# Designs tried in a protein design run: designed miniproteins, single chains, continued (5). Part 105

Each design is a single chain, and the fold is of that chain. pLDDT is the mean over its residues in the fold that is shown.

## One batch from the design tools (miniprotein)

Design m19882
Fold by ESMFold2-Fast:
Structure m19882 (fold): chain A 59 residues (1-59)
Amino acid sequence: SAAADAAAEARAGELGTRAMTENVDLQIKKLQEALARTTDPLVKDSLEYAIKKLEELKK
């Protein structure tokens, strides 16, 4: 491996972390919107659980 490989790996890790953070926030927002529009109580419970788990992953 070359110095370019190390730099590419570091950048990929940084982009991955950024993308995950943005994706988690976006997923939470989408789930909250779905929760607001959901009429089925079982689906509502599932969405609330998913939102809670994503918020835990966000740290």
Scores: mean pLDDT 71

Design m19883
Fold by ESMFold2-Fast:
Structure m19883 (fold): chain A 74 residues (1-74)
Amino acid sequence: SELEELAARVREAAERAVEAKRRADAGDAEAEEEARRALAEALRAVREAVARFGEEATIAAIGPAARAFQEAAA
């Protein structure tokens, strides 16, 4: 379903943001911009899913990815 595709995009973008943030924290200044872009992509996908399918359905679909998203946002 389109919700499952959006949930996959959230997970992938959040995982990229976490990895890029770790590189940025290690001193890779270029990775800081990469982390911000990936986090913005994940947030956009979440907003799109909530707008189209509602908050409850979106939370259920991205639930396993929520930890990666939280780590990227921290």
Scores: mean pLDDT 78

Design m19884
Fold by ESMFold2-Fast:
Structure m19884 (fold): chain A 83 residues (1-83)
Amino acid sequence: LTPEERNAIAQESADAAERLADDLEKGLKDGTISKNEAVSKAVAAGILYATALAFSTDPEIVARAKEAYERAVKAVDEYLKKA
């Protein structure tokens, strides 16, 4: 992979992580997502963050992916505390 291709993968991963975090937050708020789906989306966001970190040295892209993953984890944690 070229540096440009690696950076593109990292950007796509960060964008995907942000979409998963948005979907998870919305789904938990609307009550349309199950506990298992919420956990699965958070795990997927973590994999996307790991992918962005592996493929890019751009701190902005990595920070976006990390923030998305942290949002996903926080949403799941709050949901699990809700019983």
Scores: mean pLDDT 83

Design m19885
Fold by ESMFold2-Fast:
Structure m19885 (fold): chain A 92 residues (1-92)
Amino acid sequence: GTAAKNAGNYDAAIAAFKAAIAANPNNAAAYNNLGIAYQAIGDYDKAIANYEKAIALNPNNAAAYFNLGLAYQALGEAAKAAANFDKAIAIN
């Protein structure tokens, strides 16, 4: 079904971003994109871990803060979501 097809597409994306990180461990964009792929399949713990890695590598990564806010919002962590959205806005 459509869900199985989408999961297969995200598995391929996850593998590609992991390969990009293996080639360049300082690639903040690859960590952010890996977080997005994990969030898309509902793995919020791995999504958050990868967004935090992106932020650690580039503290001015507004996209990673915004995505971390969305992940916390999905988990019902309203205060953590708001703090990360505010940080994303402050960077832009």
Scores: mean pLDDT 85

Design m19886
Fold by ESMFold2-Fast:
Structure m19886 (fold): chain A 62 residues (1-62)
Amino acid sequence: MKELEEEIKEAMEDIVVAVARLAIRTHGKAAIPDILALADKYEAKGNLELAERLRKLAEEAE
């Protein structure tokens, strides 16, 4: 019964990505290393989709 858990996970991932985008808007390219470190952290926790989304966001900001 993972339907609600999946929706919560997706919402949480969208929030994390939105916060990362805000960090880039606020700090510019200086935020990229922190976003990449955050992606590595989420990958280590097993959140591979979120880690990939954060890496793509960092690459787009370059």
Scores: mean pLDDT 79

Design m19887
Fold by ESMFold2-Fast:
Structure m19887 (fold): chain A 59 residues (1-59)
Amino acid sequence: SRSEAEELVREGIRRLGEGDYEEAARLFEEAAEIYRELGDEHKAREARVMARRARELAA
């Protein structure tokens, strides 16, 4: 649901702040999938960008 996607984004941001980039990327990708299923292309794209940036920091 949308609330689940929002919680995943919040947890992803928390993990990103803690330096847990791999977990942050995973959480953002899960949020993006939920937004995609809801038809919210804008939020799905935002979450995918966050996931990509987190993965770049993990590398």
Scores: mean pLDDT 87

Design m19888
Fold by ESMFold2-Fast:
Structure m19888 (fold): chain A 64 residues (1-64)
Amino acid sequence: LEERIEELTERANRLSKSEDLEVSVEAGVVLIVIGLARLFKEKGDYETAEELLEEAERRIEELE
């Protein structure tokens, strides 16, 4: 999970620097979702954390 959080955070941060405002804003939302996944992981809710990371990855792939 930690490696996946790091990878998705890097990809979302790259997209947040896009000149396309819509892409940049959506990447910001994805970063919030990744933050929530980290929070649930820290609370031991790995199932919810994984579901949030799957959603974040799907959104990143749509923006790439």
Scores: mean pLDDT 80

Design m19889
Fold by ESMFold2-Fast:
Structure m19889 (fold): chain A 71 residues (1-71)
Amino acid sequence: MEELFEKIAAAPPSEQMGLLSQLAAQMVDAPPEVQQKALALAEKAGLGDDFKRMLAMARQGRALGANPPRA
C-alpha cells in the first residue's frame, strides 16, 4: 500500500487524481483500520488532503448506492 502511494505521488498530476480516486473507491470497502492506515500513508506521501477528499466522495457514493438518491 505504501508503494502504491509512492507510485501515485510520482505520477503526472493529471493521472494522480484519477489513481487516488480509484484507490479510494477500493478502500471504501476496507475495514476502518485499513482505511486509517491508507490515509496515514497518503499523508506521508503528501497526498493526505487529496486522499481524504477522494475517500469521502467514495463513501458518499457507496451510501447513495445503498439508499435512494437524494434530491
Scores: mean pLDDT 72

Design m19890
Fold by ESMFold2-Fast:
Structure m19890 (fold): chain A 66 residues (1-66)
Amino acid sequence: MITKIEVSAEDTVEEIVAKLQSKGFTLSEEDKEKLRKAIEEARQTGKDVKVLLTLNGKKVLVTIKP
């Protein structure tokens, strides 16, 4: 089962990480960097950006809205 999470590009990486941690996921520095780049892309393009992460062996789809 894929976990789907929606966040805003107005949120910081730290806020998004805290939201994922509250759901029981642990993020590596590489995962945080992927989120940072996706947030920047969403802000620059004004489009939804989707990031697929593998956290604790689970697929997590994060949709970042501008």
Scores: mean pLDDT 80

Design m19891
Fold by ESMFold2-Fast:
Parts: sequence; C-alpha cells; structure tokens
Structure m19891 (fold): chain A 55 residues (1-55)
Amino acid sequence: DEEDQKELEERIKKAEEHIRKMGELFGYTDEFIEKLIEVAKKLIESRIRQRRAAR
C-alpha cells in the first residue's frame, strides 16, 4: 500500500531525471520538458492502476 506509493514516487523521480537528460540531448525547451514530465507522471499512474486491475 504505502510502499507501492513510495516506489511510484521514486520511479517518477527517476523518469523525471531521465526526461530532463534526454530533453537536453535532443534540444527540447525547458517548458516542453516539464510538459513531458507531467504526461509521463499521469501515464505511470494510469498504467499502475490498469496493471492492478488486469491480471
């Protein structure tokens, strides 16, 4: 329960760092990188919900 939430937050944090690094390498703007992070966070949350609902 709470452990899953903490793992989720850690995974989001790592995804955030990864997106920032890739964005710099690809030449994305800071604002666009922040938008990508928002989308990634929502997708991660959605996938975890679906994963629990599906076998």
Scores: mean pLDDT 74

Design m19892
Fold by ESMFold2-Fast:
Structure m19892 (fold): chain A 65 residues (1-65)
Amino acid sequence: STSVLLSGKHELQKARERLLAADLPEEEKARLLAMIDEGLASTDPEEMARLGREFAARLRELGLL
């Protein structure tokens, strides 16, 4: 549904903002940003929601949440 798609996109956008502000190695940062951009380009609301959760979990692992 559109609501699920918007929720996933919102989470990916927040993850992107956090990654841009994070002091991470350039290679890791570029890789994660590319994955977020792929998610933002997706038309599958399930994939977008899943990516949002995975990036939130990754940010927690990196101590950014």
Scores: mean pLDDT 71

Design m19893
Fold by ESMFold2-Fast:
Structure m19893 (fold): chain A 110 residues (1-110)
Amino acid sequence: MAVARLSEGRGGAGAGAGAAGGDPTRKAASANEEAAAEAARLATEAAGLIEDEEVAAEVLRLTTEGVKAALAGDLETAARKLEEAARLAEEAGHEEAAELLRKAAEIARE
């Protein structure tokens, strides 16, 4: 699929408004913490499978942003960042890494 620039520009504005509260939610924050930790683990493992250091660095950058979004309660942004990382890994020929990143995106939404 062709990447759409919609979430990148609008994500910043929407996320800023949504994250204005110091505590997004009490129960969702705990769930997001666990999901973010698991997503981060899978993302780190996926980056380790990528032989191209440039691709691995970009994947780690996107996954770090995704994990931060998940911890802030922006699950949609988290999933989009992780899916973007999966796209980069797949385009670079790292199918196993892309699969792990897609799983991380699923977990980040939960």
Scores: mean pLDDT 68

Design m19894
Fold by ESMFold2-Fast:
Parts: C-alpha cells; sequence; structure tokens
Structure m19894 (fold): chain A 87 residues (1-87)
C-alpha cells in the first residue's frame, strides 16, 4: 500500500542521513543526500509517494556517481535498487 511504501521511504531516508553524518561520508555526498532527503520528505508530507521514491532514486544515483569509495558506491546503488523495488 502507499502507506507502507511511505513508511519504508521515510525509514530508508532517515537511515541514509544518519549514516552520512555518523560515518562522515564526503561533504559533497552528504550535501546531495541531505537535500534529497528534504525534498523526499516534502513529497511524502504532500502524499506524493511516487514522487518521493523518484526523488530518492535520483538522489542515491547522484551520490553514488560522486562516490570514489567502492563500498559506499555499492551501498548507495543497493539502496537505489531497494527504492525501485518499492516504487
Amino acid sequence: SDAEKAEALRLLGDILVQEARELNWPEEVREIIERGHARMTEALDAGDVAGAAAILIETLERAAALSEDPKLRAGLRSAAATVRALA
């Protein structure tokens, strides 16, 4: 359901922002994730679950493209795949 998808998107977004801050991911990656999370949250608050998923996918793909760490890049791509499966 849209409610279950919205809950999963909020949880995933919150985890990503927390990890970006706590693990001190590169500044450019953190900025992309934090801005994307803010836009995703606005979409979810407006009831636009599909738009929120699209924003998060775009955010994760952009963050992955700028990531030089192969593990971080793989993690961000995995998160994007999870969001695509929810959408």
Scores: mean pLDDT 86

Design m19895
Fold by ESMFold2-Fast:
Structure m19895 (fold): chain A 105 residues (1-105)
Amino acid sequence: SSEDVIKLQKEAKEKLKKAIEDYLKERNLNYEVKEEEDRIVFTIPEEQIVITVDQLGGEVFHITVESVVDGKTIVQERYATSVEEAIEQIKALLDEALALREAAA
């Protein structure tokens, strides 16, 4: 039913949000989170990283990671077709962005 679809979408979004917040806490990163109906934005101000996650329908996610390295804005985009894939892609892109910033320091 349409109610079951909405519930599954909400549960997927909540699972993703929790997993990424837990990961950021494990990395001792200060972060801000903004949640809207179809979007979650994680901002890591000290690292100049912004992660935007758009829920396109069901478990389909569009992920954008924006970082500033050596005064230049780098944007990476991914699509995921499950919440588990989205979580793993976000972690990988975050780790890459952090490594690039450390190398440029």
Scores: mean pLDDT 85

Design m19896
Fold by ESMFold2-Fast:
Structure m19896 (fold): chain A 55 residues (1-55)
Amino acid sequence: GSDVELFKEFEKAVEEVAKKEASSDLERKQIEKKLAEQYLGNKEKIKKFIQEHKS
């Protein structure tokens, strides 16, 4: 897909991971921020993350 599609898939994967790991909305936001900071700007890592979290 396009870079826009890649980013949308990444955001969805991040949200799903955060929902599974977080005990609260605050923790969910912290996990989302951490993942975005770590992976955003690296397309290969983003693609790998999406593949690992494909249901």
Scores: mean pLDDT 76

Design m19897
Fold by ESMFold2-Fast:
Structure m19897 (fold): chain A 64 residues (1-64)
Amino acid sequence: MEERKNVIRGIAAALRAIGLLEDARLGRPVPEEELEAVLELARESGYPEISEAAIKLAEEARRL
């Protein structure tokens, strides 16, 4: 049962990271607290592939 919640957390982290990246590309400010929240969700997901993807997307958003 716990696995389903972890998958949902991972998907939420990835979608939020994509949203932050899109905001950065549009020239909108990306709050550091939102980046940290995404990274925390990715860590809690327990899926390394999703965590790694979310981290890379968040780093790209921070760079823009």
Scores: mean pLDDT 73

Design m19898
Fold by ESMFold2-Fast:
Structure m19898 (fold): chain A 109 residues (1-109)
Amino acid sequence: SMKEKAKEYNEKGEEYFKKGDYELALEYYKKAIELDPNYGLAYANLGKVYLKLGNYELALKYLEKAEKLIPKEDKKGWAKLYEIIGELFKSTGREESAEALYKKAKELK
């Protein structure tokens, strides 16, 4: 199905992200979103790439989109989102806010 193919593209994006190939990671996450525009985790992963690239404004934009799209019952998805937002806050000097988000992420796992 198109949703299954979107998940495969998201997983491919994660593999390239782990290798440090951020350009290919972005390409595959965007392909996932093209097939499933409501794929909240793919938006969270886009935010993570832009965070690694130092583009905090684009990171925030995609993380806010993920926050609206990840179902409230998706504990694993929300844990991942909190970890990424925590990394953003740590990168911008908001240490206490980052630690609170990491704690929320651990409680959801």
Scores: mean pLDDT 89

Design m19899
Fold by ESMFold2-Fast:
Parts: sequence; C-alpha cells; structure tokens
Structure m19899 (fold): chain A 64 residues (1-64)
Amino acid sequence: SAVDEIEARLAEARAITDPEERLRKVAEIAEFVKAHITDEEVRRRIEREMAGLVLEALEALAAA
C-alpha cells in the first residue's frame, strides 16, 4: 500500500546521518504523501513523523 511505501521511505530517511541528505529525502516523501494520501488522519500522523526527522536534521545543522 501507499502507507507501507511511505513507512519504508521514512525508515530510509531516519537511517540517513547527513542532515542535508535527510532533508532532501523527507522533501521527496512529502511530495509522495501529497500525491497518494487523501486520509486526513493518516496524513497528520505521517506529517508528525516527517516533522520530527526535519527538526532533528535542522538541530544538527545548527550545532555544526
């Protein structure tokens, strides 16, 4: 399913240690979510996961 594909991509993004590369991967996932997820509750859950990954990456960049 589209949700399973997104979860796999989020796991890949989480494994990326370079913050700039992680941000690029999350941006790609966000486009996929917009194209494939119409359920508001599912979208909010995925967006919260993406927001956490983005925040961690931005904190790493700020600390550099």
Scores: mean pLDDT 84

Design m19900
Fold by ESMFold2-Fast:
Structure m19900 (fold): chain A 73 residues (1-73)
Amino acid sequence: MEEEYEELAKRIEQKAKEKGASDLAVNAARTTVLHYGKTKSPAEAARIAAEVLRQMGDTKGSEAAEEIAKELE
C-alpha cells in the first residue's frame, strides 16, 4: 500500500539525517521511494533511493538507504 512506502521513506529519512545527509538528499530519497513504490518492492525502492543518493554524491544518505534495503532483504 502507499502508506507502507510512506513509512519506508520516513525510515530512510531518519537514518540519513542521523548519518548527516543533506536535506536535499533526504528529500530526493523520499521522492524516489514514493515514485517507485507503485511498481517496485520496498527493498527495491530503497536500493534505487541508495543509487540516486550515491549519484548525487551524498554517501551518508546512500549508506542509510542501502542499510534499510538490507533490513528488508
Scores: mean pLDDT 78

Design m19901
Fold by ESMFold2-Fast:
Structure m19901 (fold): chain A 108 residues (1-108)
Amino acid sequence: SHMAKAETAEAMARIFERLNRPDLAARAYNVAGKHYLQAGDYDKAIEAYEKAIELDPDNAQAWLNLGKAYYKKGEYDKAIEYFRKALEIDPSNEEAQKLLKEVEEKKK
């Protein structure tokens, strides 16, 4: 179950935060966000990715995934903002380039 995997990863992230291990906490929040996204819980995915980014703001994949969650919610302006942020960090990310173009076409 993606929901059970997300909840487990989020619990691990909170333990890592209490242990002052922000690198491990950020990775665990990214894992939780991916599983929440796959489970269709976009709001929990957003919360998990926002915590991951707060702890590790240079993670292009976390910004990309945050954009995907907003895209699935139909919040296209937020999705564009976060896809652009992912490309600022990693300009070669083909998935971010493709998704940015797709969302911009939907706003026309």
Scores: mean pLDDT 90

Design m19902
Fold by ESMFold2-Fast:
Structure m19902 (fold): chain A 114 residues (1-114)
Amino acid sequence: SLEELRARFDEVAARLEKATDPKEQISLALEMLDLAIEAVKRGEDPEAVRDLVTRALSLVMSLVDKYVTDPEEKAKIRELAKETLRALFTEGDRDKVIENLNKIKELLKKIQEK
């Protein structure tokens, strides 16, 4: 259910707040992005979906600012995040939100491998 998904998201977010290892922080952020994607796919509660996506992107951007040193990689992730929020809040394009969240996941995976 969306309630179970939201509870799982809150558990992962709490773990991320306590995490100090960069690899663990990125792994938890990836799990939060997966949960946000699942919420978008379900489409059951638009306000809850918007909250989960916004929280996931906020935490991802915090990690990007902390760990991404290449200005071009940082700018690309920031642009994808802005486009995702526009697709979610302005366009109502659920498929574009899912596509962009998956692109952000792939960029974070590459950062984790470095």
Scores: mean pLDDT 85

Design m19903
Fold by ESMFold2-Fast:
Structure m19903 (fold): chain A 60 residues (1-60)
Amino acid sequence: ASQADIDRAVAILKAEGKNPSQAALKEVGRLTGLSVATIKQIIDTLPLSQWGLALRELSV
């Protein structure tokens, strides 16, 4: 994924908070190539400040 895709994904997740909608999770998955389960694990296990780095590292 491009840096712009990662930045957009992080912005979506931060706007949605801890309980993002299914539509938001699918859009983040489209931008990053990650599964909804992986995205939920990032949200549940990491502080907000680390979401961008985690999405960048796990995205192709």
Scores: mean pLDDT 80

Design m19904
Fold by ESMFold2-Fast:
Structure m19904 (fold): chain A 55 residues (1-55)
Amino acid sequence: STDDQVRQIQDQLRDTEDGLTRARDDGVISDDQADDLRTAVRDMADQQIAQIKAS
């Protein structure tokens, strides 16, 4: 269902954001890099959800 697809994207987004937080805390990426990547991943997820709902 559409709801199941949206939930999968939201779960993947959460896991990705958790990974970015760990990478920042471990010093692999800067705070600015983490913020930029978080914005990009959120925008991608929002676009995918909008496309699924439009279909």
Scores: mean pLDDT 85

Design m19905
Fold by ESMFold2-Fast:
Structure m19905 (fold): chain A 65 residues (1-65)
Amino acid sequence: SDLSEARLRLEDTPESLEEVRRLLGAGALKLVLDTTGVSEELIEEIVEMALRAGAALVFEDGSKA
């Protein structure tokens, strides 16, 4: 268990924003996010939250077209 690095799978739902907020509140310094099927608007909200918290973002999908 590493509080500095947290992983989550995102869905295009408000629950994803709540989960990111919880992880940042728990002291996560780096978020590894699976953004498969997630809207750009939701991703932008998450990016703003992470930047405000001083956390790094890594997108985990491996398939860039």
Scores: mean pLDDT 74

Design m19906
Fold by ESMFold2-Fast:
Structure m19906 (fold): chain A 65 residues (1-65)
Amino acid sequence: SAEIAALQARLAADPDDVEAAYNLGLAYLAAGDPEKAKVVFRAVIENHPDSKEAELAKEKLAELD
């Protein structure tokens, strides 16, 4: 989708953009791809463990079956 492509481009320009990384996970969920969303949320937790987005990513992973 255009949104996923835009978020991927944003992360390519700034790999430390944790907000874009978290939003990419949400965009994958909206696109019906929970497996890609889980990969992205785990990456947020691993690469930015002290961020608010890491806490939100943990919450989202707990919601996913």
Scores: mean pLDDT 85

Design m19908
Fold by ESMFold2-Fast:
Structure m19908 (fold): chain A 59 residues (1-59)
Amino acid sequence: GAAAEQARREAEIERLQREAVRAYLAGDHDTAAEHARRAHELAGRPELGERNAERIRSL
């Protein structure tokens, strides 16, 4: 149902955020940017994801 779908989306967002942080700390800024962008897109805020990804890639 809708509640289970929402919980799965929230879990996927958290997973992508954790993977973005791991990639960033490992120096893989391209992978970090992609995971961060996908997390924001899934959260319904693609514009923030694009801005954050651009910032990460420019580091």
Scores: mean pLDDT 79

Design m19909
Fold by ESMFold2-Fast:
Structure m19909 (fold): chain A 72 residues (1-72)
Amino acid sequence: SELERRAASLYSAASIERAGATASEMIAERRLKRGDEELAEKFREEARENEERSRELEEEARRLEEEYERLS
């Protein structure tokens, strides 16, 4: 089903965004340990943006799955 493939693609994209958030958080922690407060805050902001995009993609994927279940 096209809906299943699109949902899978969105979950994959969400996973990539979540990985990006984790990476940015790790960088922020390392920067903070080195006294780079400004860079640490920028990477925390990037992590929040990645988390927000991940949630949006997961919500869209769930809606497509619900649509597929209704059609099945």
Scores: mean pLDDT 87

Design m19910
Fold by ESMFold2-Fast:
Structure m19910 (fold): chain A 55 residues (1-55)
Amino acid sequence: MSVEELIRRLVEAARAGDDDEVARLMRELAEVATPEQLREAVRAIQRAIRERNEE
């Protein structure tokens, strides 16, 4: 499973409000991702949550 795929699934879970799935995927990402990729993932998740709250 690629880091990009994990980030995509995290964004989808965050958009859906599935906090348990976000926690699971975040743990998997932390084991395989670089610090740079983790920062990118956090930014993407925060954007998804913000967009969800604007609707």
Scores: mean pLDDT 78

Design m19911
Fold by ESMFold2-Fast:
Structure m19911 (fold): chain A 55 residues (1-55)
Amino acid sequence: MSAKEKEIEEYQRKAVEAAARGDGETAARYARLSALLDGKSEEQAERSAEQARAA
């Protein structure tokens, strides 16, 4: 995988781990960053962040 693809996967993993331990703010931050790096719109990135925060 390219460095960018690895960074996206790392952020997604950190978001899931943060959500699992109840750290919604950290989960939201990493979910937003991974979505933006993956080329998602700001609207989609914010939606991903809200879902991660609520989980």
Scores: mean pLDDT 79

Design m19912
Fold by ESMFold2-Fast:
Structure m19912 (fold): chain A 73 residues (1-73)
Amino acid sequence: SEAEELEKKGKEAYKQGDYKKAGEYYEKAGRLYLEQGDNAKAARAFANASKAYFLAGDDESADRLAAKAEQAA
């Protein structure tokens, strides 16, 4: 699925140290999982986005995505 492909891109960006791009890919994956009704996968994707944004120095986005992860779970 598109969401799974975005998760894969997020994981690859994270491994390469591009934490900002990883956060963007994981956030998009989380939104698509929510649209599909897959709340568990959405929560996981948003949690991964939060961690990536934190490592990128974007504390505001990290906090926002952490809240989305809790809301989706």
Scores: mean pLDDT 89

Design m19913
Fold by ESMFold2-Fast:
Structure m19913 (fold): chain A 100 residues (1-100)
Amino acid sequence: SKEEELLKELFEILIEYRSTINPEAAERLRKEVEKLLEEKNYDALFDLIDRELLDLMLRLIDNGHDEAEVIALVEEAVKALKEKNYEKALELVKEMVEKA
């Protein structure tokens, strides 16, 4: 589905970002995502996104970005995912990764 393709693209961005910090953790994340996609376990996939967004949030704050602005971006991304607006979630995740 288009939704599955957008979720795959979102995970590719998160995995690529993680690989710049910890390549071994990125490879583990890739394998976990592939398994969960094959199982159609979307609840666990969303839990992974939440975990990765929290890590990205902390890194942006540590890098000197404004805490309130970063929190607002993460909350908007999480809201978009809950509303199944994957295109908006992908846009926001790209923006956060580009700032990191």
Scores: mean pLDDT 84

Design m19914
Fold by ESMFold2-Fast:
Structure m19914 (fold): chain A 93 residues (1-93)
Amino acid sequence: YSEAESLYQQALEIAQELGDKKGEANSLNGLGNVQRNQGKYDEALDYYKRALGIAQELDDKDGEANSLNGLGNVLRDQGKYDEALHFHQVAAD
């Protein structure tokens, strides 16, 4: 449990109420980072994938890169280096 998790969860709820899709994606990426730091890799992957989907819908290339890098970082932490390299390369392109 972290204060950061609570704050990102509140930010997510506010963004969803306002229909702020970019804020929603940013909050989901933040939750992904929090879960990853706690070793909760499956939860982190879920949050990053949700953020990626929103960024793709918005054609937000910076948001897509952030989510793809997050996914790559989780896979690297799990020892899935080839999969991690793929996501990092897609984010760089």
Scores: mean pLDDT 83

Design m19915
Fold by ESMFold2-Fast:
Structure m19915 (fold): chain A 58 residues (1-58)
Amino acid sequence: SEREAALREAARDAARATVEAAKRDPELGEAGRAALREAGAADPAFGEAAEATLAEAA
């Protein structure tokens, strides 16, 4: 659905922002990862896209 596509796009953007933040501030990166996990628990489509994006950046 368009809603699921929008959630996946938002998750990818948030994950990329978290990776960039972690390069400057590891504590902020950890907080960002925690927020992504919490969002993924509420919305599986978001969580799957965020995890995939974080894995690609590792």
Scores: mean pLDDT 83

Design m19916
Fold by ESMFold2-Fast:
Order: structure tokens, then C-alpha cells, then sequence
Structure m19916 (fold): chain A 67 residues (1-67)
């Protein structure tokens, strides 16, 4: 059994913000979606998840192109 680390908690928060961003995107709340994707990206980077961080940031950039 592995102890929960600070990185594990931060990664979980990133996943929560990713979920919020996806919901806002589906509702057409682009500003909120962009903000949440960027927050998720920052949290994934803090947790050492470079792939997740890059994906979330790229998604935010694609949504900005629609504004």
C-alpha cells in the first residue's frame, strides 16, 4: 500500500479542474472552460504530469481561437 503524496493530491485536483473545464466547454462557457483547463495544466505540472499539463494547455489555446 502506497502512502498518498502531495503530488497525488495535486494531480487529483488537476483532474477535478479538467472535469469542470469539460463541462463548461459543453455548455459554451468558453471563458470558464479556458480558465479551468489552464488551472488543470498548472496543477498537472506541479504534480510532474507533463503530458496532462501539455494536453490541458493545448485545449485552452484551441478554445481561445474560438473567441
Amino acid sequence: DVEVTEADVIRALGEIYLGIARIDEKKGNLDSAIESYRKASELYRQAGDTEGAEWAENRAKELEKKK
Scores: mean pLDDT 82

Design m19917
Fold by ESMFold2-Fast:
Parts: sequence; structure tokens; C-alpha cells
Structure m19917 (fold): chain A 55 residues (1-55)
Amino acid sequence: MSPIEEIIEATKEALEKLKDDPKAQKEVLEVADNNLSKPAEEVIKAIEEKVKEAL
């Protein structure tokens, strides 16, 4: 998978986990957007950390 595809999949999984929390979903999207200039691994870790904080 390309780096961007990995980020998209991680974002989709995060949104699915937070489907009942629109605020947390918005925060995940914000974290992904703010970290797009970083390597895919760093972006994915930031998304996963945000999901962990929201749960």
C-alpha cells in the first residue's frame, strides 16, 4: 500500500471506532490533517493516540 493509502485506511478505522462520538471523529480528522507533512508512520501513530485518548 502507498503511504497515503495507509493513512486513509488508518483514518477510516479510527472513524469507525469513534462512530458514536462526532467530536472525537472531528479531532481525529484534525490530527490527520495537521500531521500530513510528516512520514506516514508518524501520522498513523498520531491518529491511533487520538483514538486511544477518545476511548
Scores: mean pLDDT 78

Design m19918
Fold by ESMFold2-Fast:
Structure m19918 (fold): chain A 71 residues (1-71)
Amino acid sequence: MEKEITEGVAQLIIAVLRREAELAEKEGNEELAKLAREAIEKIEELLKQGKYEEAVELGKKALKEIEELEK
């Protein structure tokens, strides 16, 4: 159950990052779009390796960096 919840959280983070990337691309913010896209790729790679907790932690860090760039 904990593993299933962690995987679900990682997938939710990917969905948020994907929306952030789309909005950034639409606004012409190439740096934020690139950051979000790279974070998604790395999270998906960790999920493929079964590293669900690492995927969530990386996703949280990426969301924090995006928040800092949106200041």
Scores: mean pLDDT 80

Design m19919
Fold by ESMFold2-Fast:
Parts: sequence; structure tokens; C-alpha cells
Structure m19919 (fold): chain A 60 residues (1-60)
Amino acid sequence: MSEKVLEAEVLLALGRMAFALGDYDLALRAYEEALRLAREAGDERTVREAEEEIERVRRA
């Protein structure tokens, strides 16, 4: 597994924590960085997860 995928997963976890605390700006930035890393790694599963989390923040 790529180190970029692991870093993206950590950023997704950080984004979820920020979202739970009501910090939508931090959550969005963390998810966008996770999406960038997942795309660079070619990991479609993590790309989709990051995209879904970004959409959830935009609806909040």
C-alpha cells in the first residue's frame, strides 16, 4: 500500500474529527488534501471516500 494512501486516510480521520466539532473549514481542507493524495496514488476507493465526505460538508 502506498504511503500517500495512508496519509490520505489519516487526513480523512482528521477531517471527520473537525466536522464533528463544527469546524467545517478545517474538515473541507483536510478532505481536499486527502483527495489530492488519493488521486496521486491512484487509489479509487479513497478518492471516492474523500469526494463523499466533501459533499457531506457542503450540505452542512
Scores: mean pLDDT 84

